# Designs tried in a protein design run: designed miniproteins, single chains, continued (3). Part 53

Each design is a single chain, and the fold is of that chain. pLDDT is the mean over its residues in the fold that is shown.

## One batch from the design tools (miniprotein)

Design m9816
Fold by ESMFold2-Fast:
Structure m9816 (fold): chain A 83 residues (1-83)
Amino acid sequence: MEKEKLEIEIEVALSDIMISIAIKYSENKELAEKLRKAAEAGDWEATAKALAETLVEDGWLSEEEAKKLEKQIIENYRRLKEL
């Protein structure tokens, strides 16, 4: 019971982070679409990777900055999952 509730809370928190990032980069339709698809699938690791790749490809972030963002999102997901 509590474990399922925590899983939902993790997904909601990560969704909020992804939405905040998407709003900041709201003109990037490819990023928004990748975030939507990965979030719907519940694959937060894929979501983080897609976000990082798109931001590098579009020149919004350096490869180093994008990898840091990807790692931060994945790390937050892992930490919440361990609760």
Scores: mean pLDDT 64

Design m9817
Fold by ESMFold2-Fast:
Parts: sequence; C-alpha cells; structure tokens
Structure m9817 (fold): chain A 55 residues (1-55)
Amino acid sequence: MPGPRALELADRLVRLSGGGLSREQALAGIAKVSGTPEATDESAEIAAKKAGLEL
C-alpha cells in the first residue's frame, strides 16, 4: 500500500490532470518517474522533485 505522502502526491496529480488520471494511474506514474518498483513515500518525494512540486 502506498504511504500518505504518495497518496497526497497522487491526489495532487489527479487534480492537475483535471480528473483525467485515476489515483491508481497517478501512483503507477510516481513509481515509473522515480524509477522504483512501487509508489512509496520516498518515491513520491523523488517524483515530486522531478516534477517541480512540493509535498
């Protein structure tokens, strides 16, 4: 299960997409962008930094 920071970033990405992404798709994107096998709080921090977002 993703951590609270990963869920926070995923929710923010869903909002930024205008609802075009599901939370599951956002979490998969976080893992992909961070280069990790799953969306953890650490991978969320990495993905946010790469995207220019703050958590």
Scores: mean pLDDT 76

Design m9818
Fold by ESMFold2-Fast:
Structure m9818 (fold): chain A 82 residues (1-82)
Amino acid sequence: MKEKLIEAAKKMDPKAVYKYMKEILNTQDPRYRLEYAKEIADIIIKEVGAEKALEVLEGGVKLYPTSGELKTALEYVKKKLE
């Protein structure tokens, strides 16, 4: 699943990034879902860089504006760019 998330991020595919993000998060303890979303953001940053991570996550939030996981990941990337 992590490999598919990385491939989706490299392709700048926000729908696929959100799909694989949810699949990874659903295997984790739900009490720490937002903390794990930040860890997923770090994985994306390491693989594609912070600028592309910001772009794909902004695309994800535009498509899924009620997603707390995507909003948390996006805000985390924004803070790293400050």
Scores: mean pLDDT 86

Design m9819
Fold by ESMFold2-Fast:
Structure m9819 (fold): chain A 81 residues (1-81)
Amino acid sequence: SAALEAALAELRAIVDDYLAGRISEEEAIRRMVAILSRLSVEEADQVLLTLLTELGRRVSPEDLARVARLVERAWARVAAA
């Protein structure tokens, strides 16, 4: 869907800004929470799986682990709200 493609594009931009050092970890999580809060659980799972799969092909294992932790923390905040 166009909405899921837009969410994925926004999440990619957040990840790229975070890995480039342009935004803090807390700012990255805050922005991810805002996007994920607009999606159903199934849509969020699909978008996050796509994001992490694509990222795993282009970044180091260390950077992938850093982003996976951001994703886990963002999703925990959405689930707690």
Scores: mean pLDDT 87

Design m9820
Fold by ESMFold2-Fast:
Structure m9820 (fold): chain A 89 residues (1-89)
Amino acid sequence: DELERRIAELEAQIAEIRAQLPADPVSSSIRLAEALARLGDLYVEQKRYREAAQKYREAADLAESVGELEEAERLRERAKYAEQLAQQL
């Protein structure tokens, strides 16, 4: 499945970014937040809304940790919407 392949590739990229965190914490946190948000989007496409909401919240926490407060708020709104979709299932 193309979507499952894309998720697996993104999870591998996330693991690689996490490994870089001690050497470059700010840049890696920004990249990790972006990758987690993309993973959330793929989970939405799979109708895995609860898992999508968790990934958006993880991304928001990382964005907040590096001072990207506006992006963190957008990601928290995306998480709330995904949670709403999960409740409608």
Scores: mean pLDDT 87

Design m9821
Fold by ESMFold2-Fast:
Structure m9821 (fold): chain A 55 residues (1-55)
Amino acid sequence: MSEETRKKIIELGEELAKAGVPLTEDLIRQVAEKYGVSEKTAERLLLEGMLRARS
């Protein structure tokens, strides 16, 4: 995975947290497919972004 891809998914997680959008299995799957990463990787990076939004 490129560093650019990692950054984009984390930034998306931050945006979702700020907007109050819940992290669903469908959203994780769509992000994984869009960025060419595993669902586990997409979920981890989205959660990292969500946690950053709280800091």
Scores: mean pLDDT 82

Design m9822
Fold by ESMFold2-Fast:
Structure m9822 (fold): chain A 95 residues (1-95)
Amino acid sequence: NVQQGNQLRQQGDQYRQQGDYSSAADYYSQSAGLYLQAGDYRSAGDSMILAGDQYRRLGDLRRARSSYTAASHMYRIAGDYDRSRQAQQLADQLR
């Protein structure tokens, strides 16, 4: 459900603004799941990038890399090859 995905993404933004990167990552990941259920692969990719950014801030490079890789796959399914390559580059920067 796109509307529920948007609501969870907004909750993630609120937690991120408060510096609660862990809660923000959780809400962005849940938002991505709802967008996937709705077939909105582009918004799912965007939410996975946001989740990856929060994991990166937390120093959880493994989860950050996984989120960026997932975003790359979502953008590819959506036909957005430019964003797919950008997301893969973010993943490849993490070791």
Scores: mean pLDDT 90

Design m9823
Fold by ESMFold2-Fast:
Structure m9823 (fold): chain A 78 residues (1-78)
Amino acid sequence: MLSAEEEARLREELAAVGGDLALFESLPQALRPLYLAGQYLRAGRYDAALARLEWIIEHHPELRRIATEDLAALRKEV
């Protein structure tokens, strides 16, 4: 589960890339880091998306499989 500090950081990052904060807050906490990574991809910030997916793999092992799949897909597009 995400801590309050992690959630606050994700909100700040999402706002910085022009993501939908209302949609973000409607999502289950477990999906919020993945949504941010997707918004980085949508914004064309591939290096930021890679860094976020790597962060998810390191800090949230419950999301590791999905984050690893997204990372592999992104690496095929670059």
Scores: mean pLDDT 70

Design m9824
Fold by ESMFold2-Fast:
Structure m9824 (fold): chain A 65 residues (1-65)
Amino acid sequence: GAMAEAAVERIKEALKESYRALDEYQGKEITPEREKEIEKWAEEHAEPLYQARLGGLADARAQGA
């Protein structure tokens, strides 16, 4: 349980950082509404991204030897 939780949280944090960096780079204003959008998007996509990573690892094990 805890490992999956930690992995999803790491991905979520990375997604939030990426989005903030992109907004800063583009000179976009980070409003409270935008902050909530980033949080929601990161939450929504963290689990699918974690599952994709697990799928990649499973494929590597099947194909690697």
Scores: mean pLDDT 71

Design m9825
Fold by ESMFold2-Fast:
Structure m9825 (fold): chain A 70 residues (1-70)
Amino acid sequence: AANTHTLPVTVTKQGATYKVTATFEDSAGNKATVTKTFTATKAAGEIENVTLTVDAAGAARVVSVTLTEL
């Protein structure tokens, strides 16, 4: 089932395009990695809330989040 999570990520450069890579673990212990690209509208040092959807059995928990400037 689809699980939607809002992840706070700290912007390092306003107007830059970022790739958010998040690894989730479902209730059965299965891991899934989801990526989303976004352009920062907030200033450097501010928090951008990025919404990601993972297809997972039951409730998924976030294991890791990585922000990469493209």
Scores: mean pLDDT 77

Design m9826
Fold by ESMFold2-Fast:
Structure m9826 (fold): chain A 89 residues (1-89)
Amino acid sequence: SAEELLKKGEEYYKKFKEGGLPIDYVNAARYFDLAYAKAKQEGNKELQIKALELMIELVEDYIKRFPKSATQNEYDLLKKLKEELEKLK
């Protein structure tokens, strides 16, 4: 379910906040992306918003922690996520 995917993403995001390991960032991002896609397929607007908000927070945290590793891809992703969030509000 979208809820289980979101919960998995939150577990990896917690690990990323605690340990700062790039693999935890990658896993959190993957599960939030899957949760968003599933919520969109289910027509669950509340879960779409929550998944987008968590994905935005995660990517911003990654850029803050690894500013020299952040590329235009991360900034482009943030722009797209914020635009999708505005469309849902």
Scores: mean pLDDT 86

Design m9827
Fold by ESMFold2-Fast:
Structure m9827 (fold): chain A 86 residues (1-86)
Amino acid sequence: SVKLAEEAIRYLKKAKEAVEKKDYASALEYLRKAYEIAKKDEELYKAIEPHIAKATLKLSENDGEGAIAELEKAIAVLEELKKKKE
């Protein structure tokens, strides 16, 4: 679903902004929301889950730069999937 991809991308971008501000609590909440949206579409879920897992791990290691890199990869994958479904 294009609308689910767009909504997931919005939360991933908010998570990235929160990490840049060192607000890891808000980042984790936005990641959870993106993950819950992705679960509604199997293709989005399979694409995003590894990057969400890695971003969460990087945040637990206090690696904000690593978390941002994984979030950017998740956003790029979802934007590519959105283009294929448009």
Scores: mean pLDDT 85

Design m9828
Fold by ESMFold2-Fast:
Order: sequence, then C-alpha cells, then structure tokens
Structure m9828 (fold): chain A 94 residues (1-94)
Amino acid sequence: MEKTKELGELRKKLLEAVLNKDYEKAKEYLLKLGLNEEQAEKMVEELSKVPDEDLKYELKLLEWGEIMNEQPSPEAAREKAKELKKEEERKAKE
C-alpha cells in the first residue's frame, strides 16, 4: 500500500527533530520509515552534520510538495509554488 502522505509527514517530523537536536525522536522516525536501528543511528549522525539551512530547505520542499499535491491542476500548483518562494524571499530580506 502506497503511504505517500504518511511518508511525507514522517520525513517532515524527522527534519524538524534534527533541527531541534532531538536525535532520539529523529531515530524513532527513521525506524518508522523502514530503517533498522544501525541504519537509523548512522543516518542521525549524518543528518546532525548537515547545516540547519539545508535541513530547512528540505523541509520547505516537503511542505511545498504537499501543497502542490492538494492543488486542482498543475498550473495552480506552479502558481502556489511561486507564492511560497516569494514569501520565503520576503522573510529573508527582513
């Protein structure tokens, strides 16, 4: 059974846990994503080395993917993606 929405939510929670330095929760989410304990520990170690900026960017891509999947057409999804990018650029200029 394809659980695309559940996988997206788990990936978002994983990245948020790493950003919060909650590595125990990050490991739990990796186990739920289908990794074994050894793989999850190695992945948490590698993710802890990723810059916060890159983790935040991946989180935004996951959020944008969910929003685009909710849009009624590819054209609406493209316009929504442009709006999200403009909001991020506006916040960065503060």
Scores: mean pLDDT 71

Design m9829
Fold by ESMFold2-Fast:
Parts: sequence; C-alpha cells; structure tokens
Structure m9829 (fold): chain A 67 residues (1-67)
Amino acid sequence: MSAEEIARAAYRNSHPDDTIEDQIANGLVSLGFSEELARKIAKEAVKQSGGDIVKAFEIAAELVNQL
C-alpha cells in the first residue's frame, strides 16, 4: 500500500480541518483496516513525522506494509 493510496482515501473521507491523525485514521478505515488498528497506525505516524504531513503519510504506508 502506498502513501498516495492512504492520502487519497483520507481526502475522500475527511475534512481539511480534521487533524492529520484523524485524516490518516479515516483513510485507513476506508481501505479496510479496523478503527482500532487505523488509530494506532495514525498516532505512531504523526509522532514519528514531527508534524510533517507528507512524512506522516509515508510512515503510515510503511507501518501498513509491515503488517
């Protein structure tokens, strides 16, 4: 799964004013991940990104590919 796929899903299922954590979590849920797993991935991705939106999506994709 690519960062672009997660970002596209996030864009379809979130509002621009949602937090980056909520955007990633909503994207992952729409791609078939459980809400619990999506939230864990989103939280870790945001933590590792230091607030960089592009890095957060890249890290989320890396974490998903390690499942």
Scores: mean pLDDT 80

Design m9830
Fold by ESMFold2-Fast:
Structure m9830 (fold): chain A 100 residues (1-100)
Amino acid sequence: LTEIAKEMAEKYKEKFTELQKKYEEEEDEEKIKELIEEMKELREEGLKEALEKHPELSEAEKERLRVSVETAEKLEIIGLEIERELKKKRKEEEEKKLKL
């Protein structure tokens, strides 16, 4: 299961990195939501391909893979939100120094 998850992560790594860069540079809240949805769709496509490539997996193993992918998605979104807030705080601190 872990190896299947790693294969999907590696295949989509470049696309996720590109979306993460766009997310970090984007200041429009609506466009940020669109980028998060694109990341989610990419994860769901990866899960579908993994399940189609591994029909030998039991229903319990398929469920574990689904839960693993969903958990990874939630953790990724939280990580992106933390990084964005840190960048925002740094920008606010720099602006305060310039306005003094």
Scores: mean pLDDT 72

Design m9831
Fold by ESMFold2-Fast:
Structure m9831 (fold): chain A 74 residues (1-74)
Amino acid sequence: AVVSVSEVAKMLGISPSALSALPPGTVLEITFEDGRTLKLRLREDRRSFEVLEGPTIAELKGKKVASVVVYTPA
């Protein structure tokens, strides 16, 4: 599944431009207050993320983000 940078930005409460500035291949590990985790990788186009692991985006609507860990490519 693929999620737009704007959708992820809304989820995190940040600017879409902040996410698009990350290098392609960057992985975001988002942990929600209920303990669920979503793992996303920024695609080469810097316009969308590939969903690597986690529940559907619909199941995460209204959930609060507890933390986000950013893994940049080596």
Scores: mean pLDDT 79

Design m9832
Fold by ESMFold2-Fast:
Formats: sequence, structure tokens, C-alpha cells
Structure m9832 (fold): chain A 70 residues (1-70)
Amino acid sequence: SDDNLRLINDFQDQLTRIINRSRAQGRDDQARQGQQLGMDTIQDISTQSLTPSQLRSRIDQTLQQIQQIS
């Protein structure tokens, strides 16, 4: 659905910003780990028929995990 595509696009934008900030801080290993986790999540959600609520929950969980790595 259009709502899910928008949520995925917003997630990709947030992921890019977080990764760029980590790289700017010299945290290259953390940036690579976060990017990989983010890409794996995008791959998974792109193949699943998730409701917008389920998609938001999955994105929030992934962002929290990336923040813990950073």
C-alpha cells in the first residue's frame, strides 16, 4: 500500500542519516553494522504483507537496535 511504501521510504531516510552521523564520528564499524541491519530489515519487510501498525513496530525495533550499536 502507499502508506507502507511511505513508511519504508521514511525508514530508509532515517537509516541514511544515522549511518552518516556514525561515519562522521569515526564509528565506521558501527555504521557498517547498522547499515547491514537496516538493509536486512528492508529486505524482510519488502517481502511481507504487513499492516501499517506491524510495519511501524518492526521499523521502531530496528531503529532501537541500531541506536544501541551506535
Scores: mean pLDDT 84

Design m9833
Fold by ESMFold2-Fast:
Structure m9833 (fold): chain A 70 residues (1-70)
Amino acid sequence: MLSEEAKKLLDKAVEYSKGDTPEDYRKAVEYFEELAKKYPEEVKKNESNILSKFNGPLVRKGVREILSKL
């Protein structure tokens, strides 16, 4: 259900969320924020599935905060 561009942004966010540096965390949140800004309806429809892709507590908090603003 996600478009190719939306999937690309989500994949980048998830990839950076697996990193171990503060900069990787920041990039993960930034890519997810861009995804939510450009494709808010697609993100809303897939909220639970998107959250399941992020395992770290800090990144999950950032993602949830972005989702709450949609």
Scores: mean pLDDT 80

Design m9834
Fold by ESMFold2-Fast:
Structure m9834 (fold): chain A 142 residues (1-142)
Amino acid sequence: MVYEVVLVGLAGSGKTTTLDYIKNGKVSTVDARDRPSEVDTEVDGVRIRIIDAGGLNPNAPREDILRLLRSIVEAHAGPNSVVVFVLGKVDKPIPEEVRNLMRELAEELDIPLVEVSPETGEGIEEMLREAVRRAEERLAAA
């Protein structure tokens, strides 16, 4: 089975850097049809496709951010799909107001919020394992 992991983040939250690390550090792209915004990988023998769903504008009204994020979650509501909200440690620390907004949005939509350090790879494998676990739980509950 192949699980779809959809990465979402606020613009500047390190989501693109996280995908670059996965692509270059721990991922062998084995399929020539993969787009620059998609990566095929494997964690603990489980095949996953990682999709970059784009960045959300943190300066937009909360309701606009929520509406866009909800549309992404709904577009990927299949039994093998999990949307993950990514908070990456980049060259600058992320303000607490942004962290709190991301936590609130993740809780409201029941999606995992994960913190990663893309420069070191810290948290990335744990993020992928958590996404697979949630997808497997969803399939088992059906």
Scores: mean pLDDT 69

Design m9835
Fold by ESMFold2-Fast:
Structure m9835 (fold): chain A 85 residues (1-85)
Amino acid sequence: MVEVVVTITAENQEKAREILEKAGPEVSKVAQEKPGVVEAGPSSLSETTVDVIFVGSEEDALEVARKLAEEAKKAGAKEVKVEVK
């Protein structure tokens, strides 16, 4: 098991929340096919950043995390980082 951390940077917390709400449905579709992956968060790290952690197998957790990163970018995120821990 690994932790995959997705850090989303937006203009402010309101925009970060909007991005997560827009990304949610598409991420949920992938997560439903990966039942071994557990989501923790989102957590506000600062006025402009939120963190979402996916715990599972490296392959499955990365697939869900990458989908969140992709959808967050489409929804207007300034930056998205994906890290395996």
Scores: mean pLDDT 83

Design m9836
Fold by ESMFold2-Fast:
Structure m9836 (fold): chain A 89 residues (1-89)
Amino acid sequence: GPPSPLETLIKNREKLSPEAQKAFDEALKHLEKAGEAMQNGDIDAAVEHLREAAKAFEKMAELASDPEIQKAARDFAEGVRRAAEQLRG
């Protein structure tokens, strides 16, 4: 099938502006922190980090000039935001 939105973003990271790369790196750090919070049973912290990751991916989409990268960043942000909503109820 087609590559996932995250695979598309990882493959194209070096094509991003420095500002878009920083937004992407910030998003990945929040995803890592969300995973750590989940392992510790801290659902509230996991939800907050997922929401911050989604915001960072949305910022990356705004900063990206390539429409394919913009779409992948928005699609992944939507997925992450839905995951946060499902955990919170």
Scores: mean pLDDT 86

Design m9837
Fold by ESMFold2-Fast:
Structure m9837 (fold): chain A 78 residues (1-78)
Amino acid sequence: MTEEDKKEIEEGRKKIEEIIANDDGEVLEQAAATTVAGVEELAKKGLVSQETLEKVKAMDKAEQVRFMVELLEELGKK
C-alpha cells in the first residue's frame, strides 16, 4: 500500500463522516449503493466471503459506506 493510497483512504473516510454528519440522504444513499455493488464484485472475485456480503447488505447506509473504507484499508496491506 502506497503513501498516496493511505492518504486517499483517509480523505475518503473524512468525506464519508462529513456526509453522515450533514445528513445528506441522497449522497449517502448513492455512496451506500456504490459500496454494496463494490462488495458484491469483491465477493464474486473471492476477496470477501458471501457471509460478509450478506452482513454488509443488512447494515444501515452509513455503516455500509464505513465498511468499504475499512475493507479497502485492509486489502491495501497486501
Scores: mean pLDDT 73

Design m9838
Fold by ESMFold2-Fast:
Structure m9838 (fold): chain A 87 residues (1-87)
Amino acid sequence: SILDKLKEVVKEIQKLVPEKKEELSEIFEKMIEAIKNKDYEAFHEKLLEFRELLEEAKKSLSEEEKEKLDKLVDELGKLIEEYILSV
């Protein structure tokens, strides 16, 4: 399912930024619930929180890890778009 793919991408992101693992999981779960509830305002707020948290974590990563994170974030964005269209 699209949700299973989303969870897998988030797990890969968490491996790159383990210090933010719990916070990323909490924000992600709230994003998914907002999408299910058609609460696009709450979804947008959680998406911004998720992005800001990743940008802060990105500051401490190597250039190779930053490239990997950027690819995972791009994949996550595409899967979120597909998930919104599927619910």
Scores: mean pLDDT 86

Design m9839
Fold by ESMFold2-Fast:
Structure m9839 (fold): chain A 80 residues (1-80)
Amino acid sequence: MEKAKKEAEEVKEEARKLADTDPIGAAEMLARRAIELEKKGYLELAAELYRELSRIFEKAGDPVGAEANRAKAERLLEEA
């Protein structure tokens, strides 16, 4: 748990920095890590990454993508 939490925070920080230069790369990185955490059963941590992904889509002007990732995060929190 502690190692996974630290890795999730590090990925969020890296994605936020990368989003200013490469928002697509930041989104891909967050999505890959969220899927890995979901498969491992770290549903709450995966939900945090999907919420960050939603913010990137919102900033990029894609409200449909933002809503889809927000809904995914909510669903994972219900399962956690």
Scores: mean pLDDT 80

Design m9840
Fold by ESMFold2-Fast:
Structure m9840 (fold): chain A 85 residues (1-85)
Amino acid sequence: SRRDVVLAQGMVLIGRLTSLANAMRRLGMYDDAKELEKKLDELQQLMIDNAPVSELEEKLREAQKLIDEVEKKLKSKGVKIPRFI
């Protein structure tokens, strides 16, 4: 179902946000780490609260945008990020 697809996407993004936040902390980029952790908490809370699919989809878009911005920032600093695991 649409909800099952959105929840699966949410789990993938939770993993990505967690990995990037940990990487940011190791690099001393604490403000970026906190922003990623805040988005992680918001997404997890919506999933726990069984939020409407529309709200989940909006939060997934926000999370993906933040991931893309952080990855672009890392590339500008010469850090390579794996695209596939």
Scores: mean pLDDT 84

Design m9841
Fold by ESMFold2-Fast:
Structure m9841 (fold): chain A 68 residues (1-68)
Amino acid sequence: MKVLSEEEIEAGRALEEALRRAAAIPDRAQRDKALTEGLERALSLISDPELRERFRAAFETAYRALFP
């Protein structure tokens, strides 16, 4: 297994914060916007395109688990 980079750790924290904030938002449109913005910001923290795509896949997996 590959060790997480600092970029992956920071992006993971940004996504966790985005998910937490979205869960606290009662308006559905604002929740979706917050999640989209959070994902885009987290991906922007990753300089390696291949690493960015792997991180996107991990987020999609987590999202499906939390919101089936």
Scores: mean pLDDT 72

Design m9842
Fold by ESMFold2-Fast:
Structure m9842 (fold): chain A 100 residues (1-100)
Amino acid sequence: MIEINVRSEDPEVAERLRERLTEIAEKFKEKFPDANIKIDAEVRKLPDGRYELRLTITVEYKGKKIEIKMTLVADTPEELVDRGVELAEKILEAIYKILK
């Protein structure tokens, strides 16, 4: 199962992030068909005008569960989405190596 939950006050940011996170989760699922993948992402604007992404990636495979939580800050929503997706992909690759 793949579950992607995205919260943002900006619907366009939420849609782009959900689409790109779904793509990387599906690519990971091809390597581990029996894995359950959950990605929770929350984007908020900070009082100083920067943007924060809180990302939780949970992978469950053959009785093993790995949960990784991260926080990213960027000056623009586009930078936050790009960096967040890149980092999520690297985390999934690291989880793959741990579970292998």
Scores: mean pLDDT 85

Design m9843
Fold by ESMFold2-Fast:
Structure m9843 (fold): chain A 74 residues (1-74)
Amino acid sequence: MLTVAFSVVAADAAAAEAARDEASKLPQVTRAELSGPTVVSVVAEVADEAEAEALRDRLSKIPGVTRVDSAVRP
């Protein structure tokens, strides 16, 4: 299992709140919190890099999300 962290950047504060709510519904996501007015910090546990990339892609498709930055931890 890999622990992955994402910074989800949204167009505005309302989009950031919506992105946090959508991220928190995903079964892999263990934490989704606002880290700034337009940024959501997401932590998830995935089996491998392919699942991490799939989760990143899913987060990037949330309406109002402009960028997703990712980091993988062992």
Scores: mean pLDDT 80

Design m9844
Fold by ESMFold2-Fast:
Structure m9844 (fold): chain A 84 residues (1-84)
Amino acid sequence: SPLDRALARVRAFAERLIGTIEDPALAARAREVFDRALALLRAGDVEGALQLFREEIARTEDPATARVLEQMAVMAHVLYAQGL
């Protein structure tokens, strides 16, 4: 489906961004946040997914991890909306 293709594209790009995080624990946390957001997007809860990213960005003290989360949030919103 167009949605499944959009979500697969978002996942591939997110994995590349997560790969730029040097701390393995922070990378694992970013992946966990992304997987939860992806589940919300699949359920049609776009606002819930964006709120999850906003909360994690506010929580992180690592600037590189914050930028990855911000880029994933923008990408998820734009590509998911375009995929519908």
Scores: mean pLDDT 80

Design m9845
Fold by ESMFold2-Fast:
Structure m9845 (fold): chain A 120 residues (1-120)
Amino acid sequence: MLPTEEQVEEVVQKVADEKKLPEKLKEIVIKTVVELVKLAIELYEGKISEKEYEERVEKLIKEFIEETKDLSDEEKKKALQTMFESILRIIEEFNLPEEVRKKLLEALNKLAEAVDEELE
């Protein structure tokens, strides 16, 4: 039921290809989504603390903002849309636990808010 990192990567690659993301942006999106899903699962399994989870998600968001800072607003929005669609497909395909789903959606909303602050 819980996906492997490789299975998560395959879903994100498919969504990114459907949306015709540039290769560099595709790599950033894949890396970010794979790590977000991994962190949510590790928290759910009790492998990391809530504090470690929060710190690692904040670091991941900062890295995403830094790596995308020179991209157009359109490309940043397209990256966000790809990440949201990928996470929703992963949730459905692997029937993720409610706690994992909640953490992933909360992390995506936090990421979207951080991106929105950089657009204006």
Scores: mean pLDDT 86

Design m9846
Fold by ESMFold2-Fast:
Structure m9846 (fold): chain A 63 residues (1-63)
Amino acid sequence: MKPVIVKIEKIETNPPVYIALLYEDGKLIGFGIGSTEEEAIEVAIASYKRFTGREPGELIIEK
């Protein structure tokens, strides 16, 4: 299975916002926005599942 690359960005507003972007094979396949890093990733995974009809395999978080 191909790994899913997770890119997380923090937008330092008040309150702060987190954006999670999921890439598979170099292609954007899911995204999420949340009030925490964990929430943004959860929303992005839900987006991935809706788009692909599958659960993501390995998640690799880029930091």
Scores: mean pLDDT 80

Design m9847
Fold by ESMFold2-Fast:
Structure m9847 (fold): chain A 92 residues (1-92)
Amino acid sequence: MTKEVISLFNKGKLNDAIDKTLELLSESDKLNTEEIFEIITTALGLAILLSNIGLEEDAEILKNAALSVFKKHQSKFSTEQIKLVNALAGLV
């Protein structure tokens, strides 16, 4: 699932990594709770990296998409998972 995103990022294909992440987030209703949590944290991690290199607009798009999916599925997550998502979002 997120292996393709990580591979694209490692190859310097930032736009492809962003597009694939947004695609996976849009398909969250087809994923199990573990997969949803994985894509949310991957998207927020990528947003932090994009913000650090000055791509603030792309970072904000990924952050907002990830938080939208998180809110939709929030009842499925533990208190610790909720804390982690909020902490990561605060770094963007």
Scores: mean pLDDT 86

Design m9848
Fold by ESMFold2-Fast:
Structure m9848 (fold): chain A 98 residues (1-98)
Amino acid sequence: EELEKLVDQLIEELKKDPNNLTTWVKLRIVEVEARKRKDYRTLGRIELFHGKGFYEAGNYDKAIEEYEEAISWFRKAGDEEGVREAEKLLNEVKKKKE
């Protein structure tokens, strides 16, 4: 799907330059469009990326919230791989809070 490919491109840009405000704004616009289309897989991918960002920033509570949201979206999408990836990351952040 075009929207999923665009999200993947924007995420790769943000990995190279996390301070690129223009790319963050584009990602937000794509998120709004994904909600309108009920593109649950794309929403899961976006929340997974947000969770990783919060985890890297040391904000484990927000990382947990975003990963749980990603799991919810991937389940609605029937994306079993997305659910497994998000659950693995959720378990990693919970271990950091032990």
Scores: mean pLDDT 85

Design m9849
Fold by ESMFold2-Fast:
Structure m9849 (fold): chain A 72 residues (1-72)
Amino acid sequence: DSAELRKLILRLIALKLRQIGLELDLDKLKEQLKTATGAEAAALQAKIDALNREIARLQSEIAALEKRIASL
């Protein structure tokens, strides 16, 4: 119904805004990695890898929600 659709759309908007924030954080870490060496580079890469995994989970949640909206 229209109330459920509205609720799902608002959730989708919130998730997409969160994704933008995570992608901006990822870009900052990638810039820092360009000038880092040794242990600093390894630590930054670990943070980038963790953030990429969180972005992938969020993208999966967004895709599932978009399919749910399309089925209404």
Scores: mean pLDDT 88

Design m9850
Fold by ESMFold2-Fast:
Structure m9850 (fold): chain A 66 residues (1-66)
Amino acid sequence: MKEEAAELALKMGLKSKDNEGAAFAALMAGVIYGVPFSLMQKAVDAALKGKDVKGAAKAGAEALLE
């Protein structure tokens, strides 16, 4: 489930227009696959700290794997 959430977050995040979109993608993937809220918060925070959309998408996906 964490791996599926991370994969979905990455796919959706990479198609986003900004870091906020990538953060939202990570949040939605977490909700869909039922990951703990604490991991979703970490993923959103990591994505928002990304230097670009690609970095944000990767950071959000990686945080969901913790």
Scores: mean pLDDT 80

